# Designs tried in a protein design run: designed miniproteins, single chains, continued (2). Part 6

Each design is a single chain, and the fold is of that chain. pLDDT is the mean over its residues in the fold that is shown.

## One batch from the design tools (miniprotein)

Design m4187
Fold by ESMFold2-Fast:
Structure m4187 (fold): chain A 80 residues (1-80)
Amino acid sequence: DYYEKGLELLNEGRYHEAREYFEKAIEENPEYAEAWYNLGLVLYLMGELEEAIEAFEKAIELDPEYEKAKENLKRVKEEM
């Protein structure tokens, strides 16, 4: 599972590889809110703030009750 592999790589601090796997998970299922959320986290950790915002916004569009995505979106916007 690309999403599970992405989580493993994220936990190992391998952000570029984690990003690739979350992008693959999204290619297979574009409505995968958790994959969009974790893509946002990876992008944020890589310092790609604008891209992180876009990924969190996609997660919220797919799941409007996704509190963690809303909280992280607010934090990233406050850093810009």
Scores: mean pLDDT 88

Design m4188
Fold by ESMFold2-Fast:
Structure m4188 (fold): chain A 97 residues (1-97)
Amino acid sequence: SVLERAHTIAVTAAALIGVGLQVEKELFGKEGPSDERIQALLDEALAAPASREGLKRVVRLIHELETGREPSDEEVDAEVDRLIAHVQSLLAQPRPP
């Protein structure tokens, strides 16, 4: 359930970032990834399995959407570990603090 929850959060974050970039381009004329590139990256995120390797793929795609560059393996592992730890903390506390 931790990996499934982390996967849902990561995929949702990717979708929100992608939509935000499209909205900024459409409404404010800001430069960024093409709509086709954004859609391709989102499709890859949605296809990723709910596993550590799938989560690493989604994190890489989020970095690509945000920065236009591929992150290092160390950056990806650190982000995945942070997300898993955060989800574990949330599941240990069934009520908001």
Scores: mean pLDDT 77

Design m4190
Fold by ESMFold2-Fast:
Structure m4190 (fold): chain A 61 residues (1-61)
Amino acid sequence: SEEEEFLKSLSPEAVKFANENYKIAMEILRATKDEETVKKLQPLLETTKMGIADLRQKLLG
């Protein structure tokens, strides 16, 4: 899946930085409710929400 391929490309530092901006991005996403924005951002935002440890597990298996 596109999400799985994306996860394999992420570094722990990139995930941590993204997670710090997650809340702001989620608020923007809900405010816009734009279909294309939701489609592009929702998987990324949900992945960062899961946390760095969980993301590492998905990258390894």
Scores: mean pLDDT 59

Design m4191
Fold by ESMFold2-Fast:
Structure m4191 (fold): chain A 64 residues (1-64)
Amino acid sequence: MSEIEELEKKIKELEKNIEFLQKMRDYARAAGLGRHVAMLDEGIKKLESEINKLREKLEELRKQ
C-alpha cells in the first residue's frame, strides 16, 4: 500500500477503537464505575489526538 493508504487505514482503525472505548465507557458509567469512565475518557482523548496528527500528515502528503 502507499503511505497515504496506510495512513487512511490506520485512521479508520483508530476511529473503530474510539467507538469501542465509547461503548465501554457507557457500560462503565451505567455500572457506576467512575474511575473506569475517567480512564476511558483519557484513552479516547489520546486516540483523537493521534488521529488529528495522522490527518495532518495525510494532508501534507496529498499536497506533494
Scores: mean pLDDT 83

Design m4192
Fold by ESMFold2-Fast:
Structure m4192 (fold): chain A 64 residues (1-64)
Amino acid sequence: EAEEYVKKAKEAFKEKKYEEARKYAMKALELTTNNPDPKMQKIAEEAKALLGEVLRAQGVRAPP
């Protein structure tokens, strides 16, 4: 499930659908929160990285 959201976020990002990519990346991150599984932690890191790229592409200032 969380893996699917990361995949959808990457596809939306390629299509320059930044708002949609952001929503999917946030969903993936939310689903991996509080999950100790190493696979879920890897998905969380990918979702965080992708979200950062999407926000950067939208000209959003990174939080401190």
Scores: mean pLDDT 75

Design m4193
Fold by ESMFold2-Fast:
Structure m4193 (fold): chain A 79 residues (1-79)
Amino acid sequence: DVRAKIEALRQEAEELRELAEKYNEEAMKLTKQGVAARKAGDFEQYAKLMLQSSEKATEATRAYRRARALEAEAARLAA
């Protein structure tokens, strides 16, 4: 059933876009915490938080790319 497959792909893509937004928000929060740690002279905590922020930003990018791929597949099936 092509319609059911298109709907499933679009739903999964929407969930992945929401997940990507959540990861980006977490990355921004970690970056702000890292900057605060650096200003306090805690360079170990700064390095740790910046690494965690980078990891969350990478997860956001992967989720976004997957969402785009699913949207493209749904569009091909709908054509």
Scores: mean pLDDT 90

Design m4194
Fold by ESMFold2-Fast:
Structure m4194 (fold): chain A 76 residues (1-76)
Amino acid sequence: GSARKRLDELLKKVPEEAQKLIREAVEAYLNGDWEAARKLLDEAIKVASKYLTPEEVEELRQAAVEYMAELARQKK
């Protein structure tokens, strides 16, 4: 979906540690652990904010949340 593409484009600008945190946040969300997903996403944003503009950081947060919601809708 469009959210995944936007997320992937932004993640190419950040270190692998931030990419891993986003993947872990998505997995926690899909497993129903909303608290872990939120904490992991917040950690990823803190790491990414050193490599992205404030506008790109907000886009990363929005794209990640939208992507998680999209995946939840596609889940059987």
Scores: mean pLDDT 82

Design m4195
Fold by ESMFold2-Fast:
Structure m4195 (fold): chain A 98 residues (1-98)
Amino acid sequence: MPSAEELWKEFEKIRDEIVKLVKQFEDALKNGDIDKAKQILEQIKEKLKQMKEITRQLVKKADEEGDYKLATRALFLLLVEEGEVFLLEKMLKRLEKE
């Protein structure tokens, strides 16, 4: 099992990848490229799934070590990211129905 610090580095890496993908998603929507936006959204969802798994591992480490700082931060950021993905899906569905 990796250390809490190694898990946090992987979490931050995935979060940075999601930020880049969200920008690409917004650019695809601005250009009217719905198919590209769909492909990017599926990539974001896969990264979100990885982010959830790392968060689960951070919580387990926090329970074992009694240090909840990174686990609490990860849970908060995961909740924000889940909300963002939900809104991106709503934006895409609206454009598909026009």
Scores: mean pLDDT 86

Design m4196
Fold by ESMFold2-Fast:
Structure m4196 (fold): chain A 61 residues (1-61)
Amino acid sequence: MKFDTAEDALKSVIGSKPSISDIKKLESLKDGETVDIYDGSRNETYRFKKVDGKFEFVGVV
């Protein structure tokens, strides 16, 4: 599933309001780039990708 905003993509997997720092990491991506976001509350790392100006959740790493 693709999301129009970085905040909505992060909310889809974190289950809480994302940090401004994490939102900016996704917003700084170019098309085809990935970023790994660490969730300390769950001790999980989530990978996101930018595709056609939208954000996609790739998976847990």
Scores: mean pLDDT 81

Design m4197
Fold by ESMFold2-Fast:
Structure m4197 (fold): chain A 71 residues (1-71)
Amino acid sequence: SPLEELEAEKQRILDRVKELKAAGKTKDEIYGEVTRELQRLVDRARALGLPREEIEKLASEVFKEVDDIIS
């Protein structure tokens, strides 16, 4: 389903953040990559016709989990 595909893409973003942190990338570099990938995720979700509430939930969950990884 579209929601399952977007959830999988969210997990890919989080895995990428872990890779960047392990590679010694700065928090600024990681946030830059996250912002770019999150914009793509939001644009895709909107194109798929997801309700605004679901898009906001996905974005919120990504930011929360990224902050947890890089803190």
Scores: mean pLDDT 84

Design m4198
Fold by ESMFold2-Fast:
Structure m4198 (fold): chain A 93 residues (1-93)
Amino acid sequence: ARERVLRALEAVERDPLEAVRLLRPLSLEEVEEVLRELVAENPEDEELVRRAQLVGMAQAGLHLGLSEEEVAELVELLLRDSSAAYKRMEELA
């Protein structure tokens, strides 16, 4: 789990769909635990915290039954326009 989450964190801003595909075989609990550990180890790393939020939201979307493409679109919207992404999440929920 940790290796896939680390790779997803590196990919999430560059290629959201790659990050989503890395997360898909993992459970929500596995991803949340790894993200919590990584942030706890590096609490002052603002970039890591932002990427962890994106990865956590992507995994939550997958857990809710959204497709990989729908989750990747939401991550791209969060990176460009968080307000539009939140409205889209409400429509899909």
Scores: mean pLDDT 78

Design m4199
Fold by ESMFold2-Fast:
Structure m4199 (fold): chain A 78 residues (1-78)
Amino acid sequence: MREKLEREVEEGIAQIVAGVAALLARKGKTEEAIEFVDEMIKRLDEETRRFLLETVLELAKELGDEKLAKYAEEQLKK
């Protein structure tokens, strides 16, 4: 049960981080969004990092933010 709770918390954190990044990008603060995501991925495990980046990429494409989308795609290749 602890492992399940940890996964739910990690996914929740990733969703919140992705949401904040999307909000910043929507406000024209794309560089700030990239910096925020970059700082957060350093603190997350590989699975959560990948989930966060995939969510950021999806949101960036929906927003039409090419810079944020390209950043997420490049990070997912590493």
Scores: mean pLDDT 80

Design m4200
Fold by ESMFold2-Fast:
Structure m4200 (fold): chain A 58 residues (1-58)
Amino acid sequence: LEEKILEALERSETPVKPSNLAEALKVSQSAVSRALNKLEKEGLVERDKKTKAYSLKK
């Protein structure tokens, strides 16, 4: 799941909300949120504090 999230964020030119990732990947929002939280701890993604959307950490 984490690899698919990274691919989806790489193809998106703008930050993506967890709900939109869940719909695109056909998984639950709770699964996406857990994977995003793990990727954020690993330093691979970052969350915008205002929009709560995620992007790759470049």
Scores: mean pLDDT 76

Design m4201
Fold by ESMFold2-Fast:
Structure m4201 (fold): chain A 62 residues (1-62)
Amino acid sequence: MAARLAELERGRAVAEALLARARAYKASLTGEVPQEVDDLIAALEARLAELEARRAELAREA
């Protein structure tokens, strides 16, 4: 169990760092935002939500 939780936390840290950079890049744009930037942000937010849900499930079923 602990090993799976450690993998989830590592995945979360990476996704959070990438999301922060993607959001900072989007905020630096004063014109049109490329669709790829919005798609990346949406994918990272969905990934973080999935990892948090899995973490919560492991905590409940321990």
Scores: mean pLDDT 79

Design m4202
Fold by ESMFold2-Fast:
Structure m4202 (fold): chain A 62 residues (1-62)
Amino acid sequence: SAELEALAKKYGLSVEQVRKVLEALKKYSDEELPLLARLLAHELGISVEQAEALIEELKKLL
């Protein structure tokens, strides 16, 4: 989708990586989001702040 492509470009990720984050959000509760952000930052090679911002942008698409 155009939204996932835009987020991939903004965060320097592939569309596949952004889609995997979106799918992960369906499995984690709000209380678990800080843990998810830290794990994603490590796995994707981005900052925790960037991972948190990506999570918030993707939550708007759920």
Scores: mean pLDDT 84

Design m4203
Fold by ESMFold2-Fast:
Structure m4203 (fold): chain A 60 residues (1-60)
Amino acid sequence: EVEKLKKEISETYKNLGTPEDQIKFNELVAELFKLVKVSGETAEEKGQNASKLINEAIKK
């Protein structure tokens, strides 16, 4: 579920100390994007929505 992925992203972000942690963080973010399907008609709009999703995830 989306909420579970957001929590895992937040925990991984808080503990970023090794390259392995960074890889896991990137993988979780990619999974979140696939589940949520970032909305928007233009590349700029999709980019803004993606940034909001990442920011909300790391705050949880």
Scores: mean pLDDT 69

Design m4204
Fold by ESMFold2-Fast:
Structure m4204 (fold): chain A 86 residues (1-86)
Amino acid sequence: MSRDEIEAEILVALGRMLNAVAELMLRRGKLTPEEAEEIARRAIELAEEAERLAGDNEKLRAEAREVKERARRLVEEARRRAEEAE
């Protein structure tokens, strides 16, 4: 595996961790929509860099896309919960 692919794997792992922690915080009622947007933005930035570094590694590119989609769903869910809590 190239250095770029190793870096991409690390970035995907970090993005997954950010999403997982944010989802846990959301389930506990401890995440605002604004906080979700900030965490999602960071996870998306990590995933976009991972896609760039992944090169021809389709599996890593797919994993990075999953991180981005999960981050977007996190923001939508946080906004939905905020509306329902009012």
Scores: mean pLDDT 85

Design m4206
Fold by ESMFold2-Fast:
Structure m4206 (fold): chain A 82 residues (1-82)
Amino acid sequence: PSEEVLEAETYLALGEIYRAIANIDKQRGNVESAIEAYKKAIELYKKALEIASKVDTPEGQRLKEDAEKNIKDAEEEIEKLK
């Protein structure tokens, strides 16, 4: 894979870590902290999306779709917590 693919995968992985933190905070009733962690995950997923969108390959397209789905899922979780 290209350096850009590896970088996008790294940002997706970091986003998943913050999403996991948000899920733990949500389960513990820490709504404000959960929302902050989901927002951080979205920021990281958007960075992955930006990089993946510059990679005109099938792997880049998959990373773009994964990032878009993860952004949508995290935004839906924030909406449910409001």
Scores: mean pLDDT 87

Design m4207
Fold by ESMFold2-Fast:
Structure m4207 (fold): chain A 68 residues (1-68)
Amino acid sequence: SVLTPEQVRELERQIREAGRAAGIEIRRLEVIGLPGQVAVRIEHAPAASPEQHEAFKLAVVRLVSEAT
């Protein structure tokens, strides 16, 4: 099923929290619910370290997987 507007807002909130926890400055975030999948577009400032970037990527993958 397509994500509801409430589910989209919750996923956006969780992704922003993951960015804050990883020290990533999110410049743009789009979450689009599609049948059976979610499209996420993120534009962020350069990460201070590869480790911060990897932690953020893994968190986003987990959150999207849990939402689908």
Scores: mean pLDDT 81

Design m4208
Fold by ESMFold2-Fast:
Structure m4208 (fold): chain A 97 residues (1-97)
Amino acid sequence: AVEEEIAKAREAVRAGDPEAALEHLEKAGYELVGKEELAPGYRRYTFRNVETGEEVALIVTADGTVMLGRVVTVDGVEATEVTATDARQAAGAERAA
């Protein structure tokens, strides 16, 4: 169940569907612990797994890009290590002319 829901969350991120990604993370045992607007149009939703304590971040930008990553600390600064990204972002630059 948990692994299937995490896989679905990654698929939702690749499809550019942050709402579906949020639902699948919740079903995988992740709970929302933080919401931050880091810049206008750059929002980070931080989730923590209730059993493992692992934290993941879902990032949504104003251009519609969706990313999923791990919350890490680098030189005392909180950062996101991206583990899945929006396939539309990866392909969009070449297809958009």
Scores: mean pLDDT 70

Design m4209
Fold by ESMFold2-Fast:
Structure m4209 (fold): chain A 56 residues (1-56)
Amino acid sequence: GEITRLTAELVELGASIEDAGRAGMLSTLALRGFLSEKERELAVEEIREIIERLRS
């Protein structure tokens, strides 16, 4: 899924253990269906913000 793909990109960019752990948790929750549609949107935005900081 999109969250899993973004999490892999974040890890490849050298994210901190804290950021990688947060993204991994969100990815796991999404894969298990524990996130609402709104929570999935927020998770995608959070991971994208981390990626943008790493690319800057």
Scores: mean pLDDT 83

Design m4210
Fold by ESMFold2-Fast:
Parts: structure tokens; C-alpha cells; sequence
Structure m4210 (fold): chain A 96 residues (1-96)
């Protein structure tokens, strides 16, 4: 459990860094791939009971969404909004 948690956290942080870079590059397919990966990692962490990590990732996605909107990148903002909603749903399920 502990080793899996640390590995998932490290993978999530790497994915967030790559996601930020993909947004800056305007690579919509890469943004979608990385956002989906982050949601999958969030689901695994929630199943292990690490809800605080999922909250942190939701906040990170919301920040990136705000940045994409401020840049006029509606195509990227739409993708981030979709995956942010999925991450919030995971949080809602984990609280049960």
C-alpha cells in the first residue's frame, strides 16, 4: 500500500508537469491523454483512502483550467473542464 501510494503520487506530479507543458504547447491530444491519466491515478488513490491527494489534483486541474481560459484556449479549457468534473465525481464517491 505505502509503496503503491508513493509511486502513484510521483506519477501524478510528473503527469501534472507534463500536462502544464502540453497546455503551453497547445497540444490538445496530449492534454486529453495526460488529464485522463491524472483522473485514473486519482481514482486509484481514492480507492486506497488518500482523498487529500485527490483534492490537491482537483485544485491543480482547476488552476490549469483557469490558465487555459485566460490564454483564450477554449479547446484546452473544454478538455480540462471535462476531466475536472470526473475528478470531482471521484471525490464525491470516495466520501461515501
Amino acid sequence: MEEEKEKLREEALKTLRELSQAIDAGDVPKVKELAEKLVEISRKLAELGYVDDVIAFVLSLATLLAAARSQGREDIAKVLEEYLKKAIEILNEAEK
Scores: mean pLDDT 82

Design m4211
Fold by ESMFold2-Fast:
Structure m4211 (fold): chain A 79 residues (1-79)
Amino acid sequence: MEESLTALKAYLLIVKVMVNPGDKKTEEEAEELLSKLSPEMAEKVREIAKEEYEEMKPLSKEEQLKLLEEAEKRYEELL
């Protein structure tokens, strides 16, 4: 239950780092959340995040950021 929300937040932050590299604060927060997950769950989160970023590559950076903003809003609705 708590692990599922932690995994979802970690996933969103990893995708955000891939779209906007150089945000060290977001990168550090993502790594801290991943460290709270089991090694198996952390690996799964990294894999899914990478797949989502690959699907977003054909889109402009503006469209990528818009999708992340929508995903972050959905996450906030779960809190």
Scores: mean pLDDT 77

Design m4212
Fold by ESMFold2-Fast:
Structure m4212 (fold): chain A 108 residues (1-108)
Amino acid sequence: MYTIVVEVTGTGAAIRAFVREANRIAKDSALAAEAAALGPDESTVLVVIRTDGSREEAEALAEALLAAARAAGVRAEVRIYEEPVETSPALQAALDHSVAATEADKAA
């Protein structure tokens, strides 16, 4: 299993155009894309696609997503994770610990 993460930055209209195309690309491969905004202004969005296919299929999906990002006029960075980045209790604990540390630092 491969997890493809695309971080896109741009205008709301360009990001929406990219997300629509990313959903189409995912559906063409019988996959689902998930999108989440990283900031309050929604100028940065993560798009995540998981595939049980080969590394070559994951790389082809990443290339298609980068092409879609260029066509939409957004800036994109793609990362491919070889292992399923399903939230294990340990990963969730690490994320919760990082958030708690950041909030403690802001409160100090």
Scores: mean pLDDT 68

Design m4213
Fold by ESMFold2-Fast:
Structure m4213 (fold): chain A 59 residues (1-59)
Amino acid sequence: AVEELEKRLEENKDADTYIALAKAYMEQGDVEKAREYAQKALEIDPNNEKAKELLEKIS
């Protein structure tokens, strides 16, 4: 179904896409959403240094 396909796409999005979203939310001052997207990037790529740096800045 469409819902499953959308979930699949979200799970398989590139870490770069989530990092870009995290940075955009940081610029807007929404640190909670920035943290959420940085965490999603780490779920895709646990060794992603940029995502780790973003989480450190947000924390």
Scores: mean pLDDT 71

Design m4214
Fold by ESMFold2-Fast:
Structure m4214 (fold): chain A 67 residues (1-67)
Amino acid sequence: SPEREETILGFRALALLVDVEVAVKNPKTSEEELRRRIEELRRFAETLPEDLKEKALKRLEELEKEA
């Protein structure tokens, strides 16, 4: 169903955001690995409904400012 698909997409977006946050907070993470995780999230965000995309990209922007 559409609601189920949106819920699954939301959880996937959260998982990718956690991957970025872990990379940002780990000083041993390479610049290449951090960039890879950010690019993966940005690519996935393009497949999201507009409201979920805006929320995901806003949180990503906050995380990038912490890096």
Scores: mean pLDDT 84

Design m4215
Fold by ESMFold2-Fast:
Structure m4215 (fold): chain A 55 residues (1-55)
Amino acid sequence: EEKKLEEEKEKLEKELGKEAYEKFKKHPNPDEDGGDEISLEAVEKLEKKVEELRK
């Protein structure tokens, strides 16, 4: 598909979802977040999802 869309999408997911998701799984301390370009709601939704995955 379009590389522009793909790159932005992956970049967003990598910083927003993947990073938080992996951190929460490996390191139970996602307080670091670090998503300045990400919306608070988006981050919270991801955190909630990750938290549910947490056993």
Scores: mean pLDDT 54

Design m4216
Fold by ESMFold2-Fast:
Structure m4216 (fold): chain A 71 residues (1-71)
Amino acid sequence: SEEAREYLRRALELALAGDKEGAVEYLRKALELGSFPKELGEGAIKAAEISPVSGAAAARELLRYLEEQEA
């Protein structure tokens, strides 16, 4: 959904700014709205909880996943 995509973009921006807590919050919001595999979603949250760098990578992976689903 577009709303899930917007939350993922926000999570990526926050992760790139070094805001780990904000990145986790918006990743959780995106996962509640989007149709993601459970393992991919849980992995993304854990990555964001570890560091902003891995959180940014996780947000990008989820954005790519949504693009694949819409293609």
Scores: mean pLDDT 83

Design m4217
Fold by ESMFold2-Fast:
Structure m4217 (fold): chain A 85 residues (1-85)
Amino acid sequence: EKFEEIRQLVSEFSAAVDAGDLEAAREATQRLSQILKEMGYEEDAKAVEGIGDKALEAARQGNRSEAASYVTAIHLLVVALEVER
């Protein structure tokens, strides 16, 4: 199921950002965006890419609160898609 993979990727992204593993975080958001595109959520895929890039930049700068807010934004976007907004 694609939503199981999506939920796993959001968890992997969150954990990678918290750990400062920027490569793993980037890979998780790229894979998440690709799955969303395959499902026909092209606009949401672009949003994930943009928010993911901002989360990675905040993490690189050591701004943990800002990085966490972007991680939360991706999580909420995915939750909205799962409940078929």
Scores: mean pLDDT 82

Design m4218
Fold by ESMFold2-Fast:
Structure m4218 (fold): chain A 66 residues (1-66)
Amino acid sequence: SQDLLNIGRQLRDQGRYDQSIQYYQRSIDLDPNNSDSWRNLGQSYFRLGRFDQGSRYYSQASRIVS
């Protein structure tokens, strides 16, 4: 899951938000308790102007107490 998260971050830094979202979603599938993956997914949706979706993922990240 950490490798997928790191690839997602690299794609995000290159402005490839749709691709970064795919890697963050895969990271969450492997480790749903990783709040960083949920937070980064939310940030990528905000960068795409999809605020409702981004807010949902941020809320999920805030519910994870790790």
Scores: mean pLDDT 82

Design m4219
Fold by ESMFold2-Fast:
Structure m4219 (fold): chain A 72 residues (1-72)
Amino acid sequence: SSSHQKLLQLIGEILRIIGEILDLERELEEAKERLKQGDKSAEEKIKELEKKIKELEERRKELMEELRKLKV
C-alpha cells in the first residue's frame, strides 16, 4: 500500500512536470520565431526558457528514476 501510494504520487508529479515542460517548449518556439523576425530581445528569453526546461527535465529524470526503483 505504501509503495502503491508513492507510485501514484510520483506519476502525478511527473505528469505535472511534463505539462510545464510542454508549456515552456511552446514559449521557446514563440521566442525562436521572434528571433527569426529580428527581435534580439528574444535571445535572453530563449536562454531563460532553455535553462528552465533543463531544470525541469533533471527533476523529471530524478522522479522517473525513483519510479523505476519502485516499479522494477
Scores: mean pLDDT 84

Design m4220
Fold by ESMFold2-Fast:
Structure m4220 (fold): chain A 62 residues (1-62)
Amino acid sequence: SEEKLKKLLELAEEFKKAKTIEEAEKILLEMAKLGGIEPTEEEIERVKKMTMEQIEEAKKNS
């Protein structure tokens, strides 16, 4: 629905403001739930790894 898309965009903006891995992971999980996706523990761990890598790369380049 259009309401879900608006919430996803809002969460994407909050993701840009996240300063910790824990905050970024929480936002990504909320986005997945809004998209109708129920991630498994294994999928959550993969998202954590990707988020950590992105934050580390951002720190190196900024």
Scores: mean pLDDT 70

Design m4221
Fold by ESMFold2-Fast:
Structure m4221 (fold): chain A 88 residues (1-88)
Amino acid sequence: SALALAAGAAALAGGLAAVRAATTLEGARLGAAGALAGVGVLYEVLRGIPVSRSALVGAGLAAARGGAAAGSAAGVAAGAAGAALGAA
């Protein structure tokens, strides 16, 4: 239900962010896997299919890995944005 929607949305958002932030092929693949896992969870919720524990765990792990891959690039991007704001 709401937790499954949140997990799916978080995995999709984290995966997409990781793909965009990825500087390596592995980072992009982890992000893509996270996005796909998120879509799968959201699809199960939308079709009224009970989300399996393995699907939630998989989406959570993919989101965590995607988030970790995005984190380093997001830190750089946040730094750049902060510098730009400071310059303004």
Scores: mean pLDDT 58

Design m4222
Fold by ESMFold2-Fast:
Structure m4222 (fold): chain A 80 residues (1-80)
Amino acid sequence: KKLTEEGKEYLKQGKYEEAIKLYEKAIKENPNYAEAYNNLGEAYAKQGKYKEALDYYIRALHLNPNYEEALNNRNKTLAA
């Protein structure tokens, strides 16, 4: 939980690589953590890596099909 909060702070600062490391650590600690996959997707999208972002949003939705934020992020990325 705190790793994803710290990662979002790094995203706001433009520190995408640091955010990615924190989200990857969160996933290693809990591989079923849908929020961490969604946040990792956001970090890749901020870097312009839309294919990687889509993969992570899809993984988040696989873990939680009712995850509105991940669904919205996927749809925005597909429209980009």
Scores: mean pLDDT 84

